# Ledger of designs, part 83: designed miniproteins, single chains

Each design is a single chain, and the fold is of that chain. pLDDT is the mean over its residues in the fold that is shown.

## One batch from the design tools (miniprotein)

Design m2876
Fold by ESMFold2-Fast:
Structure m2876 (fold): chain A 69 residues (1-69)
Amino acid sequence: MSKEEKLKEIAERIKSRYTGPAAEEFEKVLKDYIEGKISKVEAKQSLLVFKNLGLLTDEEFKEIEEIID
């Protein structure tokens, strides 16, 4: 599975648990990273915010970091 496919799978998993603006912004951050619209540093900073909001677990945050590295 490609890096892009792994990130899409994670986005779908998160959206299955949460609906609304925060989940939509999370999906947008991953999409923008995949499309090269934002840097790895910007993506990680946004993901940390989502983790602090409780949208991501520590394990999911680490999984995404390992994929984008």
Scores: mean pLDDT 79

Design m2877
Fold by ESMFold2-Fast:
Structure m2877 (fold): chain A 65 residues (1-65)
Amino acid sequence: MERKREIAERLLRSLEDLGVVVDYEVEDGKYTVWVRTETATQHVAASLLVVGGNVEGVEIELVVE
């Protein structure tokens, strides 16, 4: 479970470097991710679903800035 969290965090950092993700916060196992556009939300959701969507303690919420 912790290893999946690390992978999710590395993916979020990579997407932030690419400018797809603006920022993210983690609180009580929940990740809130801000993206620039609605289209970016779909790409981030698809990527993160594979890593975090089915792992206990990893919840991801996407917010368009």
Scores: mean pLDDT 63

Design m2878
Fold by ESMFold2-Fast:
Structure m2878 (fold): chain A 58 residues (1-58)
Amino acid sequence: SSGEEAVGRTGREAYEAGLGGREAARLVHKTAEEHGGSPSARAAADAASGELLRLNGE
């Protein structure tokens, strides 16, 4: 869905911009909400936030 695509794009942009993992995680969850908050978009945000926190920790 467009929400899932927006979440992926937001996560990538946040990582490339050098945002901290927690701030990036908040942005992907906010993006899922703004794009309708569907269960699939929220699941994508959960997955993306976990990956962003992992990458920031490395």
Scores: mean pLDDT 79

Design m2879
Fold by ESMFold2-Fast:
Structure m2879 (fold): chain A 54 residues (1-54)
Amino acid sequence: MELSARARAAVRYIREELGRTLDDVVAGDLAVHSALTRRFGDDALIEVVAWLLG
């Protein structure tokens, strides 16, 4: 599954700006989820989670 440009930016934001891992997204970390939703929107969070799960 290819990520949109927005979802790719969200992945970089998690790793480079928040200093968190993608495992935190799958685990439902509320701080990471809230930061993603506020900056990139709900659709970007949903896309990243779907991509990480397969």
Scores: mean pLDDT 80

Design m2880
Fold by ESMFold2-Fast:
Structure m2880 (fold): chain A 118 residues (1-118)
Amino acid sequence: SLIKELAEKYGVDESDLRAALEQLKVVLEKYPELREKLDEEKQILLVGHLLKLQRTDEEADLSELEKELAKDLDIPLSVAREIIEKIRELAKKKGVKLSQLPFEEIVEVALEVLSKHL
């Protein structure tokens, strides 16, 4: 399954990825237009990339993650960059590492950006 493949690729337990997907679905209820644009596969890909971002060092080069996110969601690279930069800005504003940001807040930032572009 895609969940199993992505959990293995990101070094995440399948239960963590499933829990992240459930959190995404709850936040996604606030963005009904995005539910029509993001099918189940794109939802799984999005949570996988956001979990990878959460586990990444603040100073890391995220260019590859930006490109993978843009390709997997079929969105412009500029939109993928905006998602990642706004999540990094949120961590900086709160004075915390990306790994310390609640996953729900990471999801809310990503979906807010996507809602403006999809």
Scores: mean pLDDT 82

Design m2881
Fold by ESMFold2-Fast:
Structure m2881 (fold): chain A 81 residues (1-81)
Amino acid sequence: SSLTEKMIKGLEEAIELAKTLDPSSAAALVLRALRDLRENAEKLGLDKEEIERIYEEALQSSAEERIELMERVVKKLKEIA
């Protein structure tokens, strides 16, 4: 869907930007993107429980680990697009 394609592009752009930022800014950027994804999970046809678990994991994660979580989400979105 158009919404799924826009979300994938936005998340991929956020991943690439995060890799160029300091760890604190990168961690905040990725967490914000994952929060927005969580809010739109049902509209994107995602498993809400799984996305909530990923978000909770991100809260306990380093910047690098948050980027890896977001890359994992992008892979899932591409499989259902």
Scores: mean pLDDT 83

Design m2882
Fold by ESMFold2-Fast:
Structure m2882 (fold): chain A 76 residues (1-76)
Amino acid sequence: AREELERRVAELEAETKARLAEAVAAGDRARADEILLEGVRRTAELAEEAARRGDPEAGEIAEATRAELERWEAAL
């Protein structure tokens, strides 16, 4: 269960990193910020979904990732 969540998060991280590299190369800071926020939001959604399926470790990850998203949104 956790291994699948970790795999999905790693896949999302790789996608986010690739999109971020394109935005940075283009000099588009607004797009880069948008991509980062989307990545954190998607990670929170994946962890929350895993927690709903009964993965107890995913609950802690979901809470931590949601708190991180709130900090990012407050900093912008």
Scores: mean pLDDT 75

Design m2883
Fold by ESMFold2-Fast:
Structure m2883 (fold): chain A 85 residues (1-85)
Amino acid sequence: SREERDAAISDAAGALAVALGNGDYAAAREAAERLLEILREHGTAEQARNAAEGFESAAEASKDPEAAALLKETAEKIREVAEEL
């Protein structure tokens, strides 16, 4: 269902945020790849664009340069996925 897909996207994004908050960049990269996979298989172009905008905003707000770089890289990859959908 749409609710199940929205929950899966939210859960993956939440896992990424938790990993970044803990400075666990390996776990953060795994969570980002999981989010990209969910979007490719079950997402819409609109959902992907909205997620990319959210990560772009999070990158601008981040106080950690490595976290900001990862969030920006993830947003760029999500925008590429949106173009494929």
Scores: mean pLDDT 80

Design m2884
Fold by ESMFold2-Fast:
Structure m2884 (fold): chain A 100 residues (1-100)
Amino acid sequence: SAEELIERAIELEEEALKKIEELVKKNPDDEKAKYVKKMLEGHIERLRELLERKASEAEVRAELQLIIDEYQELIKEFSDDKEIVEILKELIKGYQELIE
C-alpha cells in the first residue's frame, strides 16, 4: 500500500540520518555530511506530507524514484567521500528493493 511504502521509506531515511549524524558528531566542520543531513531531513518531511494527505501509490512510487535519482547524483558529486557514498549506496539499495 501507499502508506506502507511511505512508512518504510521514512525508516530507510531515519537509519541513514542516524549514520550521517554520527559523522557530523565526529567532525562538526564536515560540510558534505551537514548537506546530506539537511537532504535526509527534507525527504523525511516530504514523505510525512505524502502520508498526511493520503497520496496515491503511483504518486508515492514516482516520489521515491525522484529521491533515488537525487541520491545517485549526490554519490557522483561526493565520490571522494567514501563514508558518505557507502551510506547513500545502502539507502539507494533499500529504496530499490522497496519499489520492486
Scores: mean pLDDT 89

Design m2885
Fold by ESMFold2-Fast:
Structure m2885 (fold): chain A 96 residues (1-96)
Amino acid sequence: SQEQLEQEIKEKIAKAKEKYGSLIADKEAAEEAIEEAIKFLEENPQATDLELQLALKPLTEAVGAGFSNYVFSDVKVTQSAKEEIILRLQVLKEAL
């Protein structure tokens, strides 16, 4: 269910924060990068998988590769996964 998926994502992001959260040098920059990524995904329904991957690059740079890879380890950044990626980004922003 959507509720089960959201709970699993929250638990995964909590684990990522425990392991990598101390490596985030600028939480405000990380939050801004998350907001820009969400905006890009919502405003660009025809974006290619590559364009979606590039849109997440500033976020990966802000939170670090370890944190980002942990959060997205079980999902491929593709147009078909866009709604789940947006959900993960929203949960990540609330967790910071």
Scores: mean pLDDT 84

Design m2886
Fold by ESMFold2-Fast:
Structure m2886 (fold): chain A 75 residues (1-75)
Amino acid sequence: MSREEVVKLARVSLLLAETDFTLELLKKHNPELYEKVKPELEKLKEQMLAAVKAKDWESLDEIELKLVELINRLE
């Protein structure tokens, strides 16, 4: 595994953890928003994991941007 791949996997791990934490906070403090955004966040997580398994780093970068955009809109 290359240094570049290790860095990408570390970023993915942090972003997945941030997504899970965001969902837990929404579930507790804003259940209505949680129900609305949960399907899209879960879909993006699933796409991200699929891209990692396929070593599709280009698609991974695109999915990462979409996930960050969605999380930022919730703040």
Scores: mean pLDDT 80

Design m2887
Fold by ESMFold2-Fast:
Structure m2887 (fold): chain A 61 residues (1-61)
Amino acid sequence: MKTVRKRIVVTLPVDARGTLDSIVAALEAAGAKVHGAEETLSPTERTFVVDVELPEDFWKR
């Protein structure tokens, strides 16, 4: 099957539940292949950037 490379950006408040590892684990459990992940901190928010490879019909399953 053809796959597509996507960059997923998730922005959360600094005290929000969730870690980069939990986001990566959820994506991998859903069938995505994670190629890279990065967290950037600011005074008010956390931004996660995840590079993934997904089947073209990933959300249609």
Scores: mean pLDDT 72

Design m2888
Fold by ESMFold2-Fast:
Structure m2888 (fold): chain A 80 residues (1-80)
Amino acid sequence: SPDDNRQVLTTLRITFTSYADGSINIADSQGNNSIRDRIQQIRDDGIRRMDDMIDNNSPISDGINFRTDMISQIDDLLSS
């Protein structure tokens, strides 16, 4: 159902937000303010786009792919 689809997308949003928050804390603990601020922007932009996907009842595959891409960007920043 549309509600079941939205629930899965909401779970993807929650898990993304949790990962981003943890990543911000890691960057902050390392004193890397530039990386922290960039991860914060990816978090805020990612949440807005995932909220749009939930509102539009976008395919779960789109949500998975988007979350994977955003997490990959965060991982690249933390490894630099």
Scores: mean pLDDT 90

Design m2889
Fold by ESMFold2-Fast:
Structure m2889 (fold): chain A 72 residues (1-72)
Amino acid sequence: MTPEELLEEMHEEYEKALKEGDADKRLGAGISLGVGLISYGVGKVINDEEFAKKQLEKALEKLKNTKSFKDA
């Protein structure tokens, strides 16, 4: 899976959380997305493509498993 495909899946999971989740789940999803995007950005700045991609993969898995603020 490419970084672009991972970003697309993260966007879809986040939108799903916004439509289906209560305030607590939406907050958790937002935090998981934000942390993932920051870590991805750090990987790109240090020019570590593998690190950047792994951060997106971790963020996507965390976002998929986020049920509440505590899961973020």
Scores: mean pLDDT 71

Design m2890
Fold by ESMFold2-Fast:
Structure m2890 (fold): chain A 89 residues (1-89)
Amino acid sequence: GMALEMARKALEEAERVLEEAEEYVRRGEVPSLERAIGLALSAIGAETGARLAKERAPEDKEAVEAAEKAIEVARRALELAMELIKRAP
């Protein structure tokens, strides 16, 4: 249903942010402060969207599982984005 689609979109966004943050760290590249902050804000947005999806349909096991994965991925993305912010000039 709608909650499952919301949770899947949140997961897709969280995975996209994580992949970009991991690529910067892996390559030893330091993005601009603005880019690093953007990654952090996107991760926060993905976690928020996932939490809302989970709250709207707590009985939808598939939506809850997708949302919980999105929250986990978004939190990892935020941790990496915070490291990138610390390295920004």
Scores: mean pLDDT 89

Design m2891
Fold by ESMFold2-Fast:
Structure m2891 (fold): chain A 81 residues (1-81)
Amino acid sequence: SHMKKQLEEEAKELEKKINDLETRSRQLQGEVDRLVAEAAKGPLTPEQRARLARLFGEIDRLNQEAEELKKKYEEVKKQIE
């Protein structure tokens, strides 16, 4: 079925996007961990603290987008089944 193939392709694209978002979230968490380690050597600058706040916000946004795509992925999978 053409519809089934389209849904399968959509599911693969969603899975790829979810994996990409989760990979980026882990990379940003690595940057957070480095800044936290730097804080152990001395107080962070206002710019470094602002960067940490931006990193936390970006991680939260990536995680939220991944959760929304996971819901879409489950809906597509139900249509295939």
Scores: mean pLDDT 88

Design m2892
Fold by ESMFold2-Fast:
Structure m2892 (fold): chain A 109 residues (1-109)
Amino acid sequence: MEELEKEIEELEKEIKKILEELSKTEDKEKQEELKKKLEEKVEKLLELVRKYLLELQKQGSPLTDEEIERHLEAIRKTYELALEYALTHEPEEAAKRGKEVSEELKAKE
């Protein structure tokens, strides 16, 4: 579990950097490249979070498969919102949204 938590933390840091770069970039071509990288990193994050939550379930957590899927959908939607804020060139709001997702993940026992 600690190794999964570390991989999740590193991906969250990478996603935060991509969102900050998007918020500062006015070049449409660079925005498209950063959006693609963001989507790839978010998908990897969702895979790791799924593995983490399934491991908690195996250890006796009362999490159902349906609750796991709802949690993953919430994370996806939060990053979609963070992307919208980044594209408005509001880097502080984009960073705040990314941090909120990170805090939600770390609060799960």
Scores: mean pLDDT 76

Design m2893
Fold by ESMFold2-Fast:
Parts: C-alpha cells; structure tokens; sequence
Structure m2893 (fold): chain A 65 residues (1-65)
C-alpha cells in the first residue's frame, strides 16, 4: 500500500541517520499517525527525536508523499 511504501522509506531515512531499526520503525509509525490527524508538528518531533531534525524532516516528507 502507499502507506507501507512511505513508512518503509521514512524508516530507511531514519536508520541511515543513525537510528536503530526498532526506534526508526516506531518513529515512522507514530509520525504517520500524527500526519493522519493533521498534526505535522508532532509528527516532525517524533521523527526528529530518534535521528535529528534534518533526517526527521526528510522522513516527514517521505510520509507525506
């Protein structure tokens, strides 16, 4: 599904930036849920917490695609 592809891409971005696979997977899932609720600020915060703001922003854009 589109959600699975976006989540996989976001997870890969976070892992490449230094997050563990488990942390990246949970952060991508949480970011996706916040985006579905229209809360981009919370989505970015969850993603940035595990891999930094630059990787978090890239993961956020992957989830929005």
Amino acid sequence: SKASEAGKRATEILIEAGASEDDATLAAAGGYVYLQQGDEERALAVLSRVAGEEAGRRALEALKA
Scores: mean pLDDT 85

Design m2894
Fold by ESMFold2-Fast:
Parts: structure tokens; C-alpha cells; sequence
Structure m2894 (fold): chain A 64 residues (1-64)
């Protein structure tokens, strides 16, 4: 179910804002990039979607 994967992506984004200090703009960008990649790759598992979102967040932090 895509809804579960989407919820997992949003949860990672919210945690990154609260715990890692990402701006709302960085969080929104991370969510959008992750959703696009997940849909393109057919990732529907929430754990795989969360791992992808964590990689996107890590990439944003590394670019600072």
C-alpha cells in the first residue's frame, strides 16, 4: 500500500526537522525528492521508503 510508504517518508522528514534542525524548506524538498524516487522505483514497503528518505536527508546534511 503506497499510503504506508508515504506516511513513513513524512515521518522521517518530521523527525529530521525536530531532531536534526532541518528547515521546513529542506524537509519539504527531502519529502518531494524521496516520493519521486520511491514512485519511480516502485518502492511501497514503508521500511524501504524510510531508508530512502534517511539517505536523502543525509545527502542534504552533507551538502551544508
Amino acid sequence: DWAAAEAAIEAVGKRAMTELGLSPEEVQRAIELTRTAARRRGIRDPADAAALAENVVRSILASR
Scores: mean pLDDT 81

Design m2895
Fold by ESMFold2-Fast:
Structure m2895 (fold): chain A 63 residues (1-63)
Amino acid sequence: GSAGEKALRAGLEAARAGEAAAGATGVHQSLMLGYGGEDARKGLEAAQAGDAAAAERHLRRAL
């Protein structure tokens, strides 16, 4: 897959583990590479708010 897809998958895995900060980092990298769109942005917002569960739900839709 693309580097953006790999970054988004890493963000999703971190969110599933409850690691919101690591999730935010992966999603931000994915968005900088142009991958994930609106659902990835919503996932980033949730992760930055510390809501790993909401981040996980949004990031599953972004993939």
Scores: mean pLDDT 82

Design m2896
Fold by ESMFold2-Fast:
Structure m2896 (fold): chain A 57 residues (1-57)
Amino acid sequence: SAAEQARIDRIIASAREAIAQNDRTLLLVTRHELEKYLAEHPDARLEALLAEIDARL
């Protein structure tokens, strides 16, 4: 759905911002959102972003 795609796009944008800034608070918040979403919706792109975030924490 359009709403689901918008949510995924928002999560990706937040993850990329957190990674670019390398800000611990943003990384932790984004990690939590990714883990919560991925628990119900497996997605290889989001799993790769989660791994990138975990490598920075």
Scores: mean pLDDT 83

Design m2897
Fold by ESMFold2-Fast:
Structure m2897 (fold): chain A 90 residues (1-90)
Amino acid sequence: MEKLRKAGEELREKGEAYRKEGQELLDAGDLVGAAEKYREAALYYQGAAESYFQNPELAEKGKEMQREADELFTQSRELEAQARALEAAA
């Protein structure tokens, strides 16, 4: 059980780091880079949720991580769509 908690925390920390990188790229106007980093962050949060869900005591943390992942996947898709529209217009 401790191993699952540790795995979930490590994945959550990586997700947070990628989310911050994505925000920095978005602030710089790099939609493609931001989308890639948010997608990477979402995958790590999804992995964290999966690890937490293996332990019933961590179910609420799993739900929180899954919610964060879903939100980041949505942001990534929106940024990818926006970048594609800009490329198609050029």
Scores: mean pLDDT 84

Design m2898
Fold by ESMFold2-Fast:
Structure m2898 (fold): chain A 92 residues (1-92)
Amino acid sequence: SMEDRVIEILEEIEEYVRSDERVPEDLKETLEAQLRALKALIRAGASPEEVAAALENLKATFLSLAEEYNVPQEVVDKVLELFEKALEVVRE
């Protein structure tokens, strides 16, 4: 399902960020909490429009925090790639 595909991508974001030692723990915790909330929203039957809006908001939050914490551009680029992949799935 579309929901299962999006959740799989969100779990890939969680694992990628968790595994990278260059990402500060505070950012990991904040992002993991927001990703879990988004997965719960999807499982509760949120519309594609609501999921897309939540993904865009989380992407914006991630970019803001990544700038504040000076996260390496390689990490930022990979996480953005995964967010865009999730958005493409939702918008299909």
Scores: mean pLDDT 88

Design m2899
Fold by ESMFold2-Fast:
Structure m2899 (fold): chain A 70 residues (1-70)
Amino acid sequence: SSELLSIIANAPQIVKDTKDKIASLNAQADKALNVDKDIAAAKKYLDQAKNVQDAFNQLNLDLTALGEAL
């Protein structure tokens, strides 16, 4: 698919952007917890970081499965 080809072509940038997004969300969670003392905001940012990581892990599994099927 064109989506798969785009992912392969942009893989280094996707990895970088994903890592940067997770780092940003973790930094926001740390500020919320340790500076703002906002536990609810900290949990929100940690949950968002986990969702980004889980989506990236699923993409890697899907690409591996496609490679094995071809």
Scores: mean pLDDT 81

Design m2900
Fold by ESMFold2-Fast:
Structure m2900 (fold): chain A 73 residues (1-73)
Amino acid sequence: SMEKVEQLKKKYDEELKKDIEAIREAMRNGKPYVHPELGITITPDDTPENVEEAFKKLRELYQKKLEEDIKKL
């Protein structure tokens, strides 16, 4: 169902936004961030390039989850 696919897209888009904001918030507060599913760690001293790489991995994670959930429909 197209409706179920759109619901899954919204779900993973919101989860991605929350994870990105959590990383930004941790960096603003001088705290390390660890992603529970990827096991990646971002520290306040990380380079912009390393942070961008983490954002890329998050997008890839949520795209994979979306594709796997769509296969179950």
Scores: mean pLDDT 83

Design m2901
Fold by ESMFold2-Fast:
Structure m2901 (fold): chain A 70 residues (1-70)
Amino acid sequence: MKEEFLRMLQEIARAIRAGDVDRAVELAKEMIKKAEESGNEKLLDSIRNTLKSLADSFDLPELKALIDEY
């Protein structure tokens, strides 16, 4: 995974821990968009799976709904 995506994942995790679900969803959307722009399907799948795991672990239906749309 590229360094920028690792930083974004860390920011998403921090937003979740702070209870800022809106910020976590916003960052996740940006991350998915950047992965789509990269043209790397394996990277996009890895990101989607990681975000889905975070949504399930922290019980964030809003984040899960965003991932399911993509």
Scores: mean pLDDT 77

Design m2902
Fold by ESMFold2-Fast:
Structure m2902 (fold): chain A 75 residues (1-75)
Amino acid sequence: SELESIRLLIEWAIRQAPRNPEGAARLLEEVAVGLEKLGLTEAARLARQASIALRQGDIERGQRLAREAIKLLEE
């Protein structure tokens, strides 16, 4: 499903964030666009905030926000 694919992309971004925060941030921006198209506005907002945190060097916050986005997709 499209939601399962998006979830896997977010999980990949979380794993890559410590090694490549800029790449993970770009992926989370793409994910946010996909979530907005599906009408999942709150999950998209969390993905964008995670991207911003990673670009600011706050890896832990970025990963935490990305995990919160995943929770919304599973509930």
Scores: mean pLDDT 88

Design m2903
Fold by ESMFold2-Fast:
Structure m2903 (fold): chain A 84 residues (1-84)
Amino acid sequence: TVTSPELVEEAERKLREAQELLKKGLELKEVGDKDPQAEEKAKQLGKEAVDTVLEAARRARDAGDDELAEALEETAREIEREFE
């Protein structure tokens, strides 16, 4: 594993993308009580957020930050649980 500032920046960018997807998913989950289509979209955004966080975790491992990668993997599990 090689530590690289560019890979750390990529991990941070992916994490921000995941946070935006999570926020949109949670907003749609609130609307889902009244709209089944919104509930389905919320679950889809939750899955996309999980995938994006896992990609950030891989970038963190490539950057040599195994602790961050493990934290991101746990965060992905929490997001998945939130939308199940």
Scores: mean pLDDT 75

Design m2904
Fold by ESMFold2-Fast:
Structure m2904 (fold): chain A 77 residues (1-77)
Amino acid sequence: SVNTLIAHALRVIGLLLDAEFRGLPEEAIKRIEEYLRRVSALVRAYPHLSPAEQERAVREARRLLEEAERILEEALK
């Protein structure tokens, strides 16, 4: 659901702030920012999509957030 994606995005943002504080390289920060920009675009498009397109948008946004979280969790180990 969109609410689950918003919660996941907030978690990723929280991890990004902690990682920046701990010295995550600028190139990694920019990569995660790009994932978040793509998720933002999908969320903004969501109300204008058909039900089938909405399901695909949710799956793509989740995949992007999972990749961002993976990078951040590895960096914070």
Scores: mean pLDDT 83

Design m2905
Fold by ESMFold2-Fast:
Structure m2905 (fold): chain A 83 residues (1-83)
Amino acid sequence: SEGERLLLEGEIELALGRMYYSLAKQSEDPEEAKELLEKAIELYERAVELFRKAAELGTPGAEEKLKEAEKLIEEVKEELEKL
């Protein structure tokens, strides 16, 4: 279904965002860490949009994934403020 496709696309964006977030936490360079965290935010924001659309279509699990992505954005923003 369309909603299942949007959910999958959101999960891919979320996974990519997690990869950048993980890489940022391993970086010893504050400027590199900042760029990686900003990239993670962009990917999580894309995931939020996709999960929101999937939730609007009544796709099971989409609302939970939307909340997960929103929480991750706030976590990454907190890490950016520490740099």
Scores: mean pLDDT 89

Design m2906
Fold by ESMFold2-Fast:
Structure m2906 (fold): chain A 91 residues (1-91)
Amino acid sequence: SAAQQRRQRQALARLRELAERLLEAIRNNAPQSELLALIDEMEATLESLPDLSVRSKLLFLLLEARVAVRQGDYETARELVERMLELLDRL
Protein backbone atom coordinates (compact mmCIF):
# COMPACT_ATOMS: atom_id res chain seq x y z
CA SER A 1 0.00 0.00 0.00
CA ALA A 2 1.01 3.66 -0.40
CA ALA A 3 1.00 4.09 3.40
CA GLN A 4 3.32 1.06 3.82
CA GLN A 5 5.67 2.42 1.12
CA ARG A 6 5.75 5.84 2.87
CA ARG A 7 6.56 4.19 6.23
CA GLN A 8 9.34 2.15 4.57
CA ARG A 9 10.83 5.32 2.97
CA GLN A 10 10.67 7.14 6.34
CA ALA A 11 12.36 4.22 8.14
CA LEU A 12 15.08 4.09 5.44
CA ALA A 13 15.63 7.86 5.79
CA ARG A 14 15.86 7.42 9.58
CA LEU A 15 18.37 4.57 9.14
CA ARG A 16 20.54 6.76 6.86
CA GLU A 17 20.30 9.65 9.36
CA LEU A 18 21.34 7.36 12.25
CA ALA A 19 24.26 5.89 10.24
CA GLU A 20 25.47 9.42 9.35
CA ARG A 21 25.16 10.49 13.02
CA LEU A 22 27.07 7.36 14.10
CA LEU A 23 29.84 8.10 11.57
CA GLU A 24 30.14 11.72 12.82
CA ALA A 25 30.14 10.55 16.47
CA ILE A 26 32.94 8.04 15.72
CA ARG A 27 35.00 10.75 13.96
CA ASN A 28 34.52 13.02 17.00
CA ASN A 29 35.64 10.22 19.40
CA ALA A 30 32.27 10.23 21.19
CA PRO A 31 31.90 8.07 24.32
CA GLN A 32 31.36 4.33 23.75
CA SER A 33 27.91 4.61 25.44
CA GLU A 34 26.76 7.18 22.82
CA LEU A 35 27.95 5.01 19.90
CA LEU A 36 26.25 1.91 21.34
CA ALA A 37 22.99 3.88 21.80
CA LEU A 38 23.06 4.87 18.10
CA ILE A 39 23.73 1.24 17.10
CA ASP A 40 20.74 0.17 19.26
CA GLU A 41 18.51 2.73 17.45
CA MET A 42 19.71 1.43 14.06
CA GLU A 43 18.91 -2.17 15.08
CA ALA A 44 15.42 -1.06 16.22
CA THR A 45 14.88 0.79 12.91
CA LEU A 46 15.94 -2.32 10.93
CA GLU A 47 13.34 -4.36 12.88
CA SER A 48 10.69 -2.10 11.24
CA LEU A 49 12.11 -3.05 7.77
CA PRO A 50 11.73 -6.88 7.62
CA ASP A 51 11.60 -6.98 3.77
CA LEU A 52 14.68 -4.80 3.20
CA SER A 53 16.91 -6.61 0.65
CA VAL A 54 20.16 -5.75 2.51
CA ARG A 55 18.72 -6.26 6.04
CA SER A 56 20.88 -9.30 6.90
CA LYS A 57 24.06 -7.59 5.64
CA LEU A 58 23.27 -4.43 7.65
CA LEU A 59 22.57 -6.48 10.81
CA PHE A 60 25.90 -8.31 10.39
CA LEU A 61 27.78 -5.01 9.90
CA LEU A 62 26.03 -3.54 12.98
CA LEU A 63 27.08 -6.56 15.07
CA GLU A 64 30.69 -6.11 13.89
CA ALA A 65 30.51 -2.34 14.58
CA ARG A 66 29.20 -3.03 18.11
CA VAL A 67 32.17 -5.35 18.77
CA ALA A 68 34.64 -2.76 17.37
CA VAL A 69 33.11 0.01 19.55
CA ARG A 70 33.26 -2.18 22.67
CA GLN A 71 36.94 -2.88 21.94
CA GLY A 72 37.68 0.85 21.43
CA ASP A 73 38.53 0.15 17.76
CA TYR A 74 36.96 3.30 16.32
CA GLU A 75 38.88 2.96 13.02
CA THR A 76 37.23 -0.42 12.28
CA ALA A 77 33.86 0.94 13.50
CA ARG A 78 34.21 3.89 11.06
CA GLU A 79 34.97 1.56 8.10
CA LEU A 80 31.96 -0.64 8.96
CA VAL A 81 29.58 2.35 9.18
CA GLU A 82 30.92 3.65 5.83
CA ARG A 83 30.10 0.22 4.30
CA MET A 84 26.57 0.45 5.75
CA LEU A 85 26.09 3.89 4.16
CA GLU A 86 27.33 2.54 0.80
CA LEU A 87 24.74 -0.27 0.98
CA LEU A 88 21.96 2.20 1.85
CA ASP A 89 23.01 4.54 -1.00
CA ARG A 90 22.60 1.66 -3.49
CA LEU A 91 18.90 1.29 -2.56
Scores: mean pLDDT 88

Design m2907
Fold by ESMFold2-Fast:
Structure m2907 (fold): chain A 103 residues (1-103)
Amino acid sequence: GVEENAKYKIKITVTDELTGKKWEREAYSSLPYTAIIQLILQVKEELEDELKEATEKGSSFKVEVKVTNLETGEEEIYEFEVDANSKIPDELWEQAQKEILES
């Protein structure tokens, strides 16, 4: 859902490096790493066929995540590559789990 008083804005941009095609999603959350994981999982599910084609051709998807703290204006950017066999980085899972346990 959309939270009116969320602390963070998360923007995810996914680029198919084979075709140059791009997809964008945004979310507002007080748990930014949890929101990042959810957005990545949604994209992997929706783009499963495109991701498999890129992987078969020796290419990948580039994922860029921008996290904006709405109180301070501070921005963090994370970049990584995903193919059909890639896991979401363990570091992102650990941060998301920590947010849930501390909340």
Scores: mean pLDDT 78

Design m2908
Fold by ESMFold2-Fast:
Structure m2908 (fold): chain A 85 residues (1-85)
Amino acid sequence: SSIQRQIDTARRHLDQGDVGSAIGYLRQALVQLRQQGLISDDEAQQIQDRLQQAVDALQQGDVDRARQHVRDAIRTMEDLLRRRS
């Protein structure tokens, strides 16, 4: 699916050390999940909050914490997509 490709692209950027691009692709995947009615507003807010925590960690220079938040967001999005596709 288009959503899975965005998540896969985010994972590749994360593996290359580009946490900012990974967050951008996950935000695009989140918009598509919402538009297709595959997640609730509460689930979307949880993922958005996790991605914002990753942005905040990057701004503080904590790359390891940012990477962990991005990995947690990817896991949550993949689990939701797999259950509702």
Scores: mean pLDDT 86

Design m2909
Fold by ESMFold2-Fast:
Structure m2909 (fold): chain A 114 residues (1-114)
Amino acid sequence: DKLIKEFIEAVKNKDYKKALELLEKLPVSEILKENLKSLLETYEENPVPVEVLLHDLAVVALSEGKDGETADKIRIELGLFDDDFKFDPEKIRSLLPTVKDPAARQLLEAILAS
């Protein structure tokens, strides 16, 4: 999807204003949009490395519609809280089969392709 690719490019360039504008047009659920919007607004105020931002976007997509405990387990499995944290695209790819929402899967695939 062209919009999803443009959204990820805006995120990678730290163009938060463009990313937020594109987010409103994405074919994802309202709950996923609100969670992604909150994440982007948080990191606009408190900037982090692109790898951390992409990792957290992937966690939000993986946890779409799930409770906070499930989201936290995914973060722990991906090593976000570890002292030696590294963004691991292969670990995220291994979790793709658990995602039932096709739009969330497309978003994750776009993150991994970038």
Scores: mean pLDDT 72

Design m2910
Fold by ESMFold2-Fast:
Structure m2910 (fold): chain A 74 residues (1-74)
Amino acid sequence: PTGTYEQRVETRDIVDGKVVVEAAGERLEVDVGEKPGEVEATVVRGDEVHVVTVIATRDGDKAKVTISTATHRL
């Protein structure tokens, strides 16, 4: 079984201690503090499962955000 994996890194503005990203059609909010924030979402769409992991680390007044999406066919 062959899955698809995609990873991207973005710089986002911190708004009210959070960053907002979109992945696999979902809007995800991640809290950014002194420790890295992490959110995982599992999206089932038809016969596919998308596992999205978002890690946000503070970098000055902005956040460095790593978004990883693993897609598996059911």
Scores: mean pLDDT 80

Design m2911
Fold by ESMFold2-Fast:
Structure m2911 (fold): chain A 82 residues (1-82)
Amino acid sequence: ERALELIDQAEAELKKAEAEGKVSPREYKQLRTILDAARSALERGDRETAIKLLEDAYKMAKSRPELENVAKLLEEAIEAVR
């Protein structure tokens, strides 16, 4: 449950960044798609796939200073799944 809560919080921060013009609609869609896939993996109990997807999203968010809050939430989500 905690990992799902953190993914939801990361999605909310990502949407806020998109609304503030800090990320493009295309970049928002890419990150959101990965996060939705990670959430679905966790809901079906596929922790290995969820971790890989969250790590991919984390690397993308960490490359952008504007997404620092998203990156922090994703790092916590990865640790919560492990």
Scores: mean pLDDT 85

